Designed miniproteins, single chains, continued (2). Designs and how they scored, part 82

Each design is a single chain, and the fold is of that chain. pLDDT is the mean over its residues in the fold that is shown.

## One batch from the design tools (miniprotein)

Design m6839
Fold by ESMFold2-Fast:
Structure m6839 (fold): chain A 98 residues (1-98)
Amino acid sequence: DVNKKIKEKVDDLSFMLNVKGKTVRETLKLIVDELYKKGILTKEEKEKLLKMIEGGPKDQLKAVDELIKKLKEAGYTTPEEAVKALEEAVLNTVEKLK
């Protein structure tokens, strides 16, 4: 089931980022914004991913897979390494020293 796969992946990313939206869609939007702030996504990539997130479950799953791909392209070799990098991004956001 596509919905179950999306929820499992989004729950993992939500835990990593310490971000919680009212819906899976809202949580994905928060994840995209965080990766954009870290320079992992360009403005154009952010806009494209946000449009996919506003779509149906298959588009949302594709967006999650693209987010994982972008993390790997940024130099992360495993999901565990990506988790740690995203946790650091969340901590920097919470500190609000900028």
Scores: mean pLDDT 71

Design m6840
Fold by ESMFold2-Fast:
Structure m6840 (fold): chain A 91 residues (1-91)
Amino acid sequence: SILKLIAAALIAIGARIEMELTGKVDDRVVADAERAIELMLEANPNPSAEVRKMLEDGLALIRKGKATGDVDVGLAGLEKLIEAGRKLLKE
């Protein structure tokens, strides 16, 4: 579903802006990342192993950014989710 991929992209962009404006990775950013992943997997339930690993690694980095207070780690995780979404669109 293209609408679910668009919704995931908008949520991911919102999370990025939130982190850049606040300098923090809060519970809302983590929840938004989880929701974006859920929507991506609903749009394509059979992603490649590469895309699955990117989604897992991206979320792990966002959670690490929250746990450590390191927004750059959180932003790196979100970049990985956005790249996974782009690859998923081509599958």
Scores: mean pLDDT 87

Design m6841
Fold by ESMFold2-Fast:
Structure m6841 (fold): chain A 95 residues (1-95)
Amino acid sequence: MEKVEELMREFEKEVRREMERLGVSPEERAAAERLLEEIREKLKTHSLDEVMDFFQQKLLELLRQHPTPATRELASAMGGLMAELGARLRELEAS
């Protein structure tokens, strides 16, 4: 879905903006980038609810592996951005 890919690109841009704002380490950035790629792939083959559950599990894993203030703030920001993405994707599913 071309529109889903557009929304995912905007979500990724906002996450990368938050990573720059928070000054996350290269290792933390690499972990977040891997999560973004996994979400993109899952959106092609899984329901939105399954992708949201996967995202929540991976955010908890990220926080356990990188228990820094920067990663906590990034995880909070990513959660909010994912909720906005989910709302926009539900609108597309309704159309």
Scores: mean pLDDT 80

Design m6842
Fold by ESMFold2-Fast:
Structure m6842 (fold): chain A 74 residues (1-74)
Amino acid sequence: SDAEEAAKLGNENKEKIKALLQEAAAKDGVTVTGVEVVALSEDEVALIVTTTEGTYEIVSKAKDALASLKKIAA
Protein backbone atom coordinates (compact mmCIF):
# COMPACT_ATOMS: atom_id res chain seq x y z
CA SER A 1 0.00 0.00 0.00
CA ASP A 2 1.00 3.66 -0.31
CA ALA A 3 1.14 3.86 3.49
CA GLU A 4 3.59 0.93 3.74
CA GLU A 5 5.76 2.43 0.96
CA ALA A 6 5.69 5.85 2.67
CA ALA A 7 6.63 4.33 6.06
CA LYS A 8 9.49 2.34 4.49
CA LEU A 9 10.83 5.31 2.47
CA GLY A 10 10.46 7.68 5.44
CA ASN A 11 12.32 5.37 7.81
CA GLU A 12 15.08 4.79 5.21
CA ASN A 13 15.49 8.60 5.04
CA LYS A 14 15.14 9.45 8.76
CA GLU A 15 18.36 11.52 8.85
CA LYS A 16 17.29 13.70 5.88
CA ILE A 17 13.82 14.23 7.37
CA LYS A 18 15.36 15.05 10.77
CA ALA A 19 17.69 17.61 9.12
CA LEU A 20 14.79 19.32 7.29
CA LEU A 21 12.66 19.46 10.46
CA GLN A 22 15.64 20.76 12.46
CA GLU A 23 16.03 23.67 9.99
CA ALA A 24 12.40 24.65 10.68
CA ALA A 25 12.69 24.13 14.47
CA ALA A 26 15.98 26.07 14.84
CA LYS A 27 14.19 29.46 14.79
CA ASP A 28 12.42 28.48 18.04
CA GLY A 29 15.56 27.07 19.70
CA VAL A 30 14.11 23.54 19.55
CA THR A 31 16.22 20.43 18.83
CA VAL A 32 14.73 17.51 16.89
CA THR A 33 15.97 14.28 18.52
CA GLY A 34 14.00 11.64 16.60
CA VAL A 35 11.78 10.98 13.59
CA GLU A 36 9.61 7.97 12.71
CA VAL A 37 7.04 7.32 9.97
CA VAL A 38 4.26 4.85 10.83
CA ALA A 39 1.55 3.38 8.61
CA LEU A 40 -1.78 3.89 10.43
CA SER A 41 -3.98 2.38 7.67
CA GLU A 42 -3.79 1.74 3.90
CA ASP A 43 -4.43 5.46 3.26
CA GLU A 44 -2.90 7.26 6.29
CA VAL A 45 0.54 7.68 7.85
CA ALA A 46 1.84 9.42 10.96
CA LEU A 47 5.07 11.40 11.15
CA ILE A 48 6.21 11.19 14.77
CA VAL A 49 8.70 13.93 15.67
CA THR A 50 10.49 13.85 19.04
CA THR A 51 12.01 17.15 20.19
CA THR A 52 13.50 18.65 23.36
CA GLU A 53 10.08 20.34 23.91
CA GLY A 54 7.93 17.23 23.36
CA THR A 55 6.67 14.64 20.87
CA TYR A 56 4.42 15.62 17.95
CA GLU A 57 2.28 13.41 15.71
CA ILE A 58 1.36 14.67 12.23
CA VAL A 59 -1.22 12.55 10.39
CA SER A 60 -1.46 12.81 6.60
CA LYS A 61 -2.77 10.95 3.57
CA ALA A 62 -0.31 8.25 2.46
CA LYS A 63 -0.28 9.45 -1.18
CA ASP A 64 0.67 13.00 -0.12
CA ALA A 65 3.32 11.75 2.33
CA LEU A 66 4.78 9.37 -0.29
CA ALA A 67 5.06 12.21 -2.86
CA SER A 68 6.90 14.42 -0.31
CA LEU A 69 9.18 11.57 0.80
CA LYS A 70 10.15 10.78 -2.82
CA LYS A 71 11.37 14.40 -3.13
CA ILE A 72 13.39 14.05 0.10
CA ALA A 73 14.87 10.70 -1.03
CA ALA A 74 16.01 12.16 -4.37
Scores: mean pLDDT 82

Design m6843
Fold by ESMFold2-Fast:
Structure m6843 (fold): chain A 82 residues (1-82)
Amino acid sequence: VEELIKEADDALNNVDLDKLLELAKKLSSLNTKEAVDKIDEIGSQLYTSSQILKISGSPEAEEVEKVSQELFQLSEQSRKKL
């Protein structure tokens, strides 16, 4: 779990959306509260970033928002299994 959390933090700092989705799926498969909370954290940070990008008129805003929505769905589904 610790290594996956560190990789997720690094991917978030680099705004690597593909890597974040890959790591979120791996975290989800662990079925732990810690992993689910990390997915929620990443989703929240991406959502905030997408709103800032939207205000600035950036074309990346829509893609970042979609990824944040996918992470929230993944987190909700995983949390229901806990």
Scores: mean pLDDT 77

Design m6844
Fold by ESMFold2-Fast:
Structure m6844 (fold): chain A 99 residues (1-99)
Amino acid sequence: MKAEVEQLAKAARNQARLLREMAARLRERGTEEHRRLAALLEELAEKAERLAELYLEDPEKADEEEEKLAAEYEKEKAADIEAIVATFAPAAAEEYAAR
């Protein structure tokens, strides 16, 4: 359990870093929609960093916060996540943009 908590904290920090890298790439696209999606990813990264800290201090509370964040982002942000995936899968997007 102690080793698992440290691994979860490390995974959350790594995920936050990856989200910020994706946000930077979205901002490079230069559209208003991409800036909105980048802001959303930066917000998720900040929450992931806070979750990583919480895993080290109070793992039970961290588990509750993780479930709450998952419910919030899966239901309310599903469309934005789909748009982010489409942005990083340019082959599928480019076939439709050619019209």
Scores: mean pLDDT 70

Design m6845
Fold by ESMFold2-Fast:
Structure m6845 (fold): chain A 92 residues (1-92)
Amino acid sequence: SLAELANEGISKIKEALKDVPELIEKITVPLHFALLYDLSIKPVLDLIRENMDKIDKEKLIEGLRTLAEYARKLGKTNVAEQIEEFIKELEK
């Protein structure tokens, strides 16, 4: 289901942030609202960039891929494109 896909993506992102639990709400709450309203996630992506040394990159990419798929299925093309571009940046 779409709800299971959303929960899977967010769960993987929370696992990626296990060593920086103070960032979980600062990242997941704005992502939730961006997915609802197709908002810019630039501040969230900037916060992730600033803390990459403390984040599980592989788990983050897995969670972001799942959320991008979820965003695409909901027609949230702006958020999906921002996530997909950020994944490309992380894989360099």
Scores: mean pLDDT 87

Design m6846
Fold by ESMFold2-Fast:
Structure m6846 (fold): chain A 81 residues (1-81)
Amino acid sequence: MSVQEAIEIAREHFDVVRGPTVVSGYQFQVKVILPQLEDVKSVEELLRRGEEIINSLPSPFQQQSGRDVLETVLEALGVKV
């Protein structure tokens, strides 16, 4: 599985689980975080880029949303988080 395929799986996962109670988090994850990972080609670059994105986010809540995205992509790749 490629990193790009894992990102698409993560996007579909967030679409399924977003529900009414997580709509704002879903929008941030899909529209802000996932697009910044679309050009990533390796697990090493994914971890580096993911950490940079998470650390750049202005609030602890947004940083948690970033970690949730990174963990979902890594799980789709079969990597232990």
Scores: mean pLDDT 69

Design m6847
Fold by ESMFold2-Fast:
Structure m6847 (fold): chain A 94 residues (1-94)
Amino acid sequence: MIEELREKLEKFIEDLYANKDDGEKVREIVQKFYEEAEKLPEKYRKALLAGVLVALYGILNELSKEEVLERAFEEFEKVLRGEKTLQEVVDELS
């Protein structure tokens, strides 16, 4: 399961960056991923949402896809392990 979640997050970031100049497509990608994440247990959902927040921050701040992938997986792992809350990720990105 964890490897499948990592693959889903990676694909999400790849799709997001491929469409970063299309705001409507970005919204569609985010909405679809959020709906899929809602079906997961809270622990896994929160970890994936941490990665999503990093990806959205990266697009808004013109970070490279490579930097966002590394940072998104770092935050995903920290939230998954209970070392950081989703709210702390939000606060750090604000």
Scores: mean pLDDT 83

Design m6848
Fold by ESMFold2-Fast:
Structure m6848 (fold): chain A 87 residues (1-87)
Amino acid sequence: MKKIEELLEEIRRLYDAHALAPAAPVVGAGLREIEEMLKQGDLEGAKKAVESLIATLRAELAASTDPAEAAFLARVIALAEELLELL
């Protein structure tokens, strides 16, 4: 679906722009897992992967002392929550 692909692409652009951020590897791993589940047609698995990513990033955000990283994480979380509504 176009909207799901668009949201994944937006998260990927944020990940690429912030590749050196401490939490970037978590975002990258989560994206790969979500994309793999979607390729397999496992919508339930994709939904759980998105929920897991949101939970992990919320914990990273709560522990962050860097406003720039906090802004990056908050944007990824918001896009992931939109993605979850479509799954």
Scores: mean pLDDT 84

Design m6849
Fold by ESMFold2-Fast:
Structure m6849 (fold): chain A 83 residues (1-83)
Amino acid sequence: SEEALYEAIREAIRIAALGLSDEPEEVIEEGAEKAARAVLRALNDPRLDAAEVRARVAAELRALAELVPEARAPAERALALLE
């Protein structure tokens, strides 16, 4: 579902940002929500090539999981939902 994809992307970004940033947790959570919403907007944008957007999002999720291993579980959930 779109909700499950949103939650998985948001959690992956949130965990990664917590590992890479000294910002307050609330600021990181807000940033992760905004980033996840932007990804979903791109995935649903009829002006964009859906296959290209999915490939780019998948590549970024894999890169994030490699950079911050703690984000791997939610990133893999997002990848499974993204196809």
Scores: mean pLDDT 86

Design m6850
Fold by ESMFold2-Fast:
Structure m6850 (fold): chain A 75 residues (1-75)
Amino acid sequence: MLPFSEELVERLQRLAEERADSSTLEDTRRIFEEAGLPPEVVDLIEALARATRAGDEAAAAEYEARLREVFAAAE
């Protein structure tokens, strides 16, 4: 199992919420670089951050679900 991956997603969401109008992309990039995430996960994280900033809850939930699927499939 990859419990740290779920924790990483939660941390990214928290950072996006806390810094919606700041350097969320830079914070996200720093975290994914440390975790060695594949490009498809990076793309989903960027999409999630954009949706969160725009207040698009439906899109944000969709991207979060996709991230959870990718982390589950990584096992």
Scores: mean pLDDT 64

Design m6851
Fold by ESMFold2-Fast:
Structure m6851 (fold): chain A 71 residues (1-71)
Amino acid sequence: SAVEKVLEAELARVRARFEASGKKEYTAEELAEVTGISLERAQEILEELGKKKVTAEEYLDYLRERAKRAL
């Protein structure tokens, strides 16, 4: 669908930012800086995942799953 194509394009853009940062794992502060989300939201996401740090893949999977539930 058009929505799925837009989602994958946005996820690819976010992935490119992670690749540019060169880090393997991201704290809430680092995630907020790389993605442009608020620190509070980054902390909430890590808490939902039960983790202190997240990989780019784990964050992108979280976004994809969240988007599916919002549609």
Scores: mean pLDDT 82

Design m6852
Fold by ESMFold2-Fast:
Structure m6852 (fold): chain A 94 residues (1-94)
Amino acid sequence: GAEAVPAPAAAEAFALAGDAAVEAAPLLSPEEAERAGDLLTELGRAVAAGDIAAARAAVRELGELLVRGTPDPEVARRVAEAVARALELLDAAA
């Protein structure tokens, strides 16, 4: 198939969401870490397809999971900031 090149803002949003998930992962339960991985896969697929609505939904759900699963308030704050920035970048890509 033809390779779709993601919009630069959407690719940056994916990278920010991935970095936030990696930072939070050691603090998550195994089930939460597995769900975070599934959501990152959904986000990557949506970004590659140019489906900004699906990408935004994946970032929001991932952000809620990571913030709720993270007992460290400083990590939760950084995750929330990264999620907010990722959503702003996806809005710019739409």
Scores: mean pLDDT 82

Design m6853
Fold by ESMFold2-Fast:
Structure m6853 (fold): chain A 101 residues (1-101)
Amino acid sequence: LLEGIFYYFDKDKDGKLDRAELKELLEHIGVPESDVDSLLKTLDRDGDGVISKEEFIASLEVVLETSENQELIKRLLDLDGDGKISDEELEYLKKLVEENS
């Protein structure tokens, strides 16, 4: 799932996202604009303006493990407002990745 989302927003298909692409990804998965800046700082741990796929996954795992903001965690997983990613939403994301591959 996360790899598919990363691949979709990686316009150059080079395995890296810049901050603008990462912001678009976070907004797409439903992160509120107010939380985007905080999450960008967490995901861009080195502050170098680019995120590798491995760095993105590792940083997002840290956010999910250490964040006390249950709303942010819920928004990352919940695409329809019910507090979880449904099987239908997972199928939609898979199709979206396949159509853009």
Scores: mean pLDDT 59

Design m6854
Fold by ESMFold2-Fast:
Structure m6854 (fold): chain A 93 residues (1-93)
Amino acid sequence: SVLDYIALAYKHNDLGRKAFDQGDFESALTHYKEGVDYALKALELDPNSILAQMALSDSISGLKRIAQTTTDPKIRQQAIDAVNQAKKRLEEL
């Protein structure tokens, strides 16, 4: 259901935040990308879901924070690419 995808998106956003707080930017990146995927799946089922839009916004904000904070150029580029891909996927819904 749309609510199940929203719950998974928020779960992965929480895991991403926890990984970020520990300085584990690779795990944070992975979890925020999963948050994006689940939030977009929720939006495919209900394009008007404010909760799904908020979950996606939180995931993208997490990815942007990784890009702004990491000193690793590879992780920074992966985070930037993930933000750009998330925005493109949203526009194509």
Scores: mean pLDDT 92

Design m6855
Fold by ESMFold2-Fast:
Structure m6855 (fold): chain A 98 residues (1-98)
Amino acid sequence: MEEIIKNFFEALKKGDQEKVSEYLKKLAESVGMDADDLWEKIMQGVADRVGEDDTAVEALRRASEGDLEAARILGEVLAEVLGLDLEKVLEIVEEVFG
């Protein structure tokens, strides 16, 4: 799980949309969820934190440009949706984007 999360954030930082989709699918499969369902939950969780769906898309775009704060928001949502240790996920985000 930890390795998949790290690979997801590394792909996101590089703007590799194909790899982001691949690792998102692997994360979803690891918790018995469809990738589309995981994506919807991530988008909703980001929107809940930043106010709007357009802002959620903007946060993903900023993370793909190396924005650590945007990546932290995504990490918090991912930890919540997947039921993972928040501190551990944030450490991975700091390692990739910090």
Scores: mean pLDDT 76

Design m6856
Fold by ESMFold2-Fast:
Structure m6856 (fold): chain A 99 residues (1-99)
Amino acid sequence: MEKRIEEKIKEILEEAEKLGFDFSTLSEEEREELLEQLRLQIELEELMKPVLEKIAKLPAEEAEKVRAKLNELLKELAEAIKAGDKEKAEELLEKIREL
């Protein structure tokens, strides 16, 4: 998982630089924040794939419950990421993984 996430981060940064984004204007703290946000986003996308496949195989009533829980966790995750709360974001990713 780690290797693929790091590779995707590199690709995103290279594409952004090609589009004229200058990361040299960012402070060291801002660069670390951006990298953490990108890592969490990619990790979430990879975690979502098996969860969505699992939901698709569930009976309608069960699928609706899991989908509602997933939506709530995604909302909380988005708020945690915006707040820079790394510990909360990692906890929410674990809860999504357990779905």
Scores: mean pLDDT 73

Design m6857
Fold by ESMFold2-Fast:
Structure m6857 (fold): chain A 78 residues (1-78)
Amino acid sequence: HMDQMIDQAAAAVTSDFDQAVDIYRDILRTLGFSQDQIDTAVQGIRDFVAAAQAAGVSRQQIADAYRRRMQAMVNDYR
């Protein structure tokens, strides 16, 4: 289910970022986003996580924010 993919990606975002990004790409492909839209969304999430880590935001706060961002994208598409 989509919610399980979101939870898995959020859990991985600070430990295995490449895995978190791959899951996010799979979610977007499942929703029918074009390759250009996926590339833009992935770049946005990479920039977000990099900025948060540089600012010293906690792992839990980054994971929670990442989960909310993915959930918002899925909900907006529906």
Scores: mean pLDDT 80

Design m6858
Fold by ESMFold2-Fast:
Structure m6858 (fold): chain A 100 residues (1-100)
Amino acid sequence: KRLEEREKEVKRLIEEVKEWGDRQVIAAGAAAMPEVAKLVEALTEEVIKELKEYFEKNPDAEIEEIRKKYEELKAERDARLAAALAAFEAEHGADDIVLK
């Protein structure tokens, strides 16, 4: 019973990560940022992998602990995406060295 509840929560969180990734890839594509889109795909896969590994290594973890791990992974993901967006802006927002 408790294992089934934890498994359902992990599956729900994985679907949430996939939905986030799909939305961000569409947004990056609309903004003509293909490198950011690739990073979003990589971050989505990484969060899913780490969440699955956490569940596998901690089969007795309560749903609340799984959610806490997800929030930690989400924070790391969001920080990495923000850093990549800032780097992209700095690279493409700088004055063109071939301006002449």
Scores: mean pLDDT 76

Design m6859
Fold by ESMFold2-Fast:
Structure m6859 (fold): chain A 65 residues (1-65)
Amino acid sequence: MDIELLEGLIRMTASSLGLDRFEVRLEGETIVVELSGDPEKVEEAAELIEKAAKNMGVKVEVRKV
């Protein structure tokens, strides 16, 4: 599936939840997402991102920092 589309969804999700910081990078075939902020918002963002990635058939690794 289109990695750029998933990156856009990740950025929108993080912004909508008001996370303090987020970074997205591509490592091989895996999208690595680093999230920081309120623990409840970080958890919600992580769940939404992982579900979207699964539906798109894209590998994602979410790091909570």
Scores: mean pLDDT 77

Design m6860
Fold by ESMFold2-Fast:
Structure m6860 (fold): chain A 102 residues (1-102)
Amino acid sequence: DRQKRLNEIAERIQSAFPNLTPEAARLLAEYVLSSSEEERNWFMTALGLLDDAFPDWTFDADDVAAIRREVERLRAEYPEPTPEAQRRQREALLAEARRLFA
């Protein structure tokens, strides 16, 4: 169920932003399902992946705002999970971010 939701969200994000890597789209999908208390840090991590994956793509404030609007729209369609599920999601996302950045 969670994996299906992640795949659906990641596909929708990647469809809206074709220049995103599958990894960045998946990380943004994890952010959509994550806890609000760490949302900004996790979103900034996903933006870092965009910069690393596409060093020739200079994304400006309009690009960032468009990605943020789509993520916020998806969050409204997918309600936040339970606190335990949120904790597991945060740990998985941090592990993936550490793998990609270190």
Scores: mean pLDDT 64

Design m6861
Fold by ESMFold2-Fast:
Structure m6861 (fold): chain A 100 residues (1-100)
Amino acid sequence: SIEELLKELGEVLGKIVEMLNEMGLGAEAAQLLELYSQIVESYKNKDYETAIKLLEELIALLERILAENPDMPEEFKELVRRAIELARKLKEELEKKLKE
């Protein structure tokens, strides 16, 4: 379900944020949390178009974090790739709702 994807995305992003803060990347951590908060709020308001746009921004930020930090621990890279996968699945499910 969309709610299960949102919850799992939030849990994975929470772990990423913790690791980013430990690495001194607090600005990126704060931006991820803000984007996630805005996605959740847009979904609750049934503003699926805005939620989709914010998910695209979240995916782009996560891909940038991977590209700019190639020497990060493999555990971190796996969490980021998982967050990208979850965000893409969530976007697809929201696009289906927008077409209903």
Scores: mean pLDDT 89

Design m6862
Fold by ESMFold2-Fast:
Structure m6862 (fold): chain A 97 residues (1-97)
Amino acid sequence: MKEEKIEELEKKVEELIKKFLDALKNTDDPAKRQEIAQQFVEELTKLMQEAISLQPDLSEAQKQTALQLPKLFAERQLRILEKGEEEALAEMRAEAA
């Protein structure tokens, strides 16, 4: 069922996010953080593509937005590490408006 498959994908996404955040916490090298972010984006994009395939009624715009979410999430986490959470989230919200 679509609901069961979506739940399984959500669990995989949560596991990837946990691994990504843990890797960032243990890495102070900016170049290494960028490498970790790139790997995370690639893996999460694959899961997002599978999730999109389970929702055929999504518009093209919604599909494109969903495929950008992994990169935006990774960029947000990198900004939080550089500037602190409140300031990074405020900047991201201003850019999204």
Scores: mean pLDDT 76

Design m6863
Fold by ESMFold2-Fast:
Structure m6863 (fold): chain A 61 residues (1-61)
Amino acid sequence: NAKELGERIKKLADEKGVTLEQLAAAVGISVETVEKIMKGEIIPSEEQLRRILVALGEPLP
């Protein structure tokens, strides 16, 4: 579920103090794209999701 994934990413970023700009830079996408992912409007690719999790310090699935 894209909305649940987006909410989890947002909560992890907020908890760890990672800004939208830092996350966007780490993944290689725009801040607007990160916001859309967090809102569930865009599903990140598997590669993008891996980079997001690494940037947030989370283990890969």
Scores: mean pLDDT 80

Design m6864
Fold by ESMFold2-Fast:
Structure m6864 (fold): chain A 103 residues (1-103)
Amino acid sequence: KAREYLEKALEHTQKVLELAKKVSPEIYEAAQRAYEHVQRALEALDTKSKEEAIKLLREAVRAFGEVQALAEKDKSPIAKQVKEEASRAISYLVKAINILKEE
């Protein structure tokens, strides 16, 4: 179940990356950091390193928070979509973290 939420978080992360590259390099770089943390968290789960996975997912949430803050300064419709997709990614990451903490 946690993996399913991470897969959905990755789908929204990919959308953030596609949109962010059209807005600014700063937002794109923050989105890239979030993507790397989610990928590393999936790898940590495959090696049964649950504590490391949770740590990496929290770093991903922080990176998406940075994406949202940077996107808020841009008034374009694309920046609004970046914020919406980042919020969805964060929601799925938080759900995954909560499941992993209970397992």
Scores: mean pLDDT 85

Design m6865
Fold by ESMFold2-Fast:
Structure m6865 (fold): chain A 87 residues (1-87)
Amino acid sequence: AGEEAARETAEAAAERFGLSEEEKELLERLLLRGLELAEKASPELGERAVEALRRLAEALRAGDLEAAAEANERFVEVTREAIELLE
C-alpha cells in the first residue's frame, strides 16, 4: 500500500511537472521515507500518510492544484506528528 502510493504520487508529479526519471526516483524515495516514519510512529499515522499521498496523486492527475496543495499539507502534517512522537 505505502510503496504503491509513493510510486503513483511520484509518477503523477513527474507527468504534471515534467520531472526527469532521476527526479521522480528521488521524490519516490523521499515519500517512502515519510511513510516509513509515520508507520513507525503509529499505524493510524501510517494510514493517514498513505491516504494523503493517494489524494495528492489523484489531485495531480486531475490538475486540481488546490486539492494537491491541501493533500501535500496533510502529508507534511502527518510526517511532523510522527517525528514529534519518535523524538
Scores: mean pLDDT 86

Design m6866
Fold by ESMFold2-Fast:
Structure m6866 (fold): chain A 84 residues (1-84)
Amino acid sequence: DTEKKIEEITRLARESHERAQRAGKPASAVLVIEITDDGTVKIRLYSPDAKLLKELSLDEALELARQYAANPDQGLTVSVTRLR
C-alpha cells in the first residue's frame, strides 16, 4: 500500500529529524516525494545544501528512512507534494 509506506517514511524521517535537532547535529537531508494525479510516485533525495543525491523507488525510500532512524548522527526530513 503506497499510502502506508509514505506514512511510515514520514514517521521515521520525523523521528530522525527531531532526534538530530535535539542533539545539535548539522542540517538534515531532504526526501522529496511527488505524487502525480495518475498515482505515479517520484522520489528524490537531496543533501542539506539542496544538491540532488539520488532518485529512489518507494521501497528504497522506506529502507533509507529506516537507516536514518537507526543512526542518531543523521537527520532526514520529508516533503510530500500531490501534483494535479
Scores: mean pLDDT 81

Design m6867
Fold by ESMFold2-Fast:
Structure m6867 (fold): chain A 60 residues (1-60)
Amino acid sequence: SRIEQLEAELKQVQEDIARAREELKTKSGREGAITQAVIGMLEAAKSFLEEQIERLREEE
């Protein structure tokens, strides 16, 4: 179902965030800044997916 697809994507994004945060601990300067930007984008994607899943659950 669409909800199952979005939940799978959400799980992947959560795992990507966790990995990026671990990588950030070992990175500084430009690499650290890029990693922070990636984390920001992933957190935005997480919020979007959570909103979509909640909306679909409310409709069905």
Scores: mean pLDDT 84

Design m6868
Fold by ESMFold2-Fast:
Formats: sequence, C-alpha cells, structure tokens
Structure m6868 (fold): chain A 114 residues (1-114)
Amino acid sequence: MEAAEEGKKKAEEGEKKATEAAKSGDPKKSYEGGMEGGRIAAEGAVEAGKAAVDSGTEEAKEAGIEAGRAALEAAQKMEDAGKESGDKGGYFGVSTGAGIAAMAAGGAIGAALS
C-alpha cells in the first residue's frame, strides 16, 4: 500500500510544482518546472503500477488503479495550468510534463488490470 500512497503524493507534488512554475511568468522556469513536475508524477505512477503487478493481489491492483487515477487528475490540472500561463515555456513544458504523467498513469492502470 505504501507505493500507492507515494504515487498519489508524487502526483500532487508534480502538479503543484508544474502549476507554480507556469505562474512564474518566466518561459524557461515554466518549461523546466513543468517537465520536472511531470517526471515526479510519472515516477510515482510507475512505482505504484510495478508494486501492483509484483504483488498479484486485488488490493494491490486497486491501489495501483487509484494511484494511476491520481496521476491522470494531476496531468489534467497541469495541462490547464499550462494553458493559463500565457507563455510558450509554460504551455510546452507543462503540456509535455502532463503528457508524460498521463502516459505513466495509463501504464500503471493497464499493468494493475493485467
């Protein structure tokens, strides 16, 4: 269960970091923060999904799916923040980071269901 809790925590941390970076008004900071936020969220989702597969229990599968959903929600919030940033760095960095988080979340859910 710890891996799912860490996954949710990392999704929230990544979303907050990307959103704060997007509000900086600096295209470079927005880009770097958006990418880093996406990486943090993706890392949490991958770890949770791996733990679900390794355990093979229904409880671990449910936890992996829950962590994946948290990462998808974080990715959506990151995407919205990138659109609101009004600068190119925020749009591209946060959008790319959100894409990485969403792909990792999809993989975690898929692994948990397999």
Scores: mean pLDDT 71

Design m6869
Fold by ESMFold2-Fast:
Structure m6869 (fold): chain A 65 residues (1-65)
Amino acid sequence: SEKEKEIKRLENLYKAYEEVLKDDQANLATAQANGDSETAANYAQRIADYKELIEKVKKEIEKLK
C-alpha cells in the first residue's frame, strides 16, 4: 500500500539521519580534541539540524500509523 511504502521510506530516512548524526558527533569530538574550534562549530550546527530533521521524520511516521 502507499501508506506502508511511505512509512518504509521515512524509516529508511530516519536510519540514514541517525547514521549521519553518529558520524557528526564523532567528528565533533575529534575537532574538539584537536582544538579546531571552527570545525567543531560546524559539526555542532549540523548535529542540531539533523536532530530537528530526525524529530520531524519521527512525527511523520507516528502520524501515518
Scores: mean pLDDT 89

Design m6870
Fold by ESMFold2-Fast:
Structure m6870 (fold): chain A 65 residues (1-65)
Amino acid sequence: MLKKVALEVELIGLGIEAGVSVRVEERDGKIVLHIEELTPEKNEAFREGAKELGKYFGFEIEVVL
């Protein structure tokens, strides 16, 4: 399995679990996540989860509101 595809699937799943809208883009080997901010605490938890997934799969992740 391609690591990038696996990461994108996991990030979308993380968004579904968190109940936030997520759009995933790739730019020059960097993953850009576009999300809506519902609460500061929920957004922070999502960012931490996304960062951990990026570290695990070896990709840089940028979260954009």
Scores: mean pLDDT 72

Design m6871
Fold by ESMFold2-Fast:
Structure m6871 (fold): chain A 64 residues (1-64)
Amino acid sequence: SAEEERIRRLAREYQRIMEERGVPVSFEEAERAVRTLLALGLSEEQILEGVRLGSAVGTRYVLA
């Protein structure tokens, strides 16, 4: 479905950013994190901004 394709794309971006920050995660871990954050009401932009910022302001939802 379009939603599943969107989630997979978002999960790959999430995984890439995490690896660039020195915290590599599996695709399965990234997909789980993305699904959880979307279920909590965060937008794609909020999720990716949060992971880019690390544990700074806006990343409270990106905790393992």
Scores: mean pLDDT 75

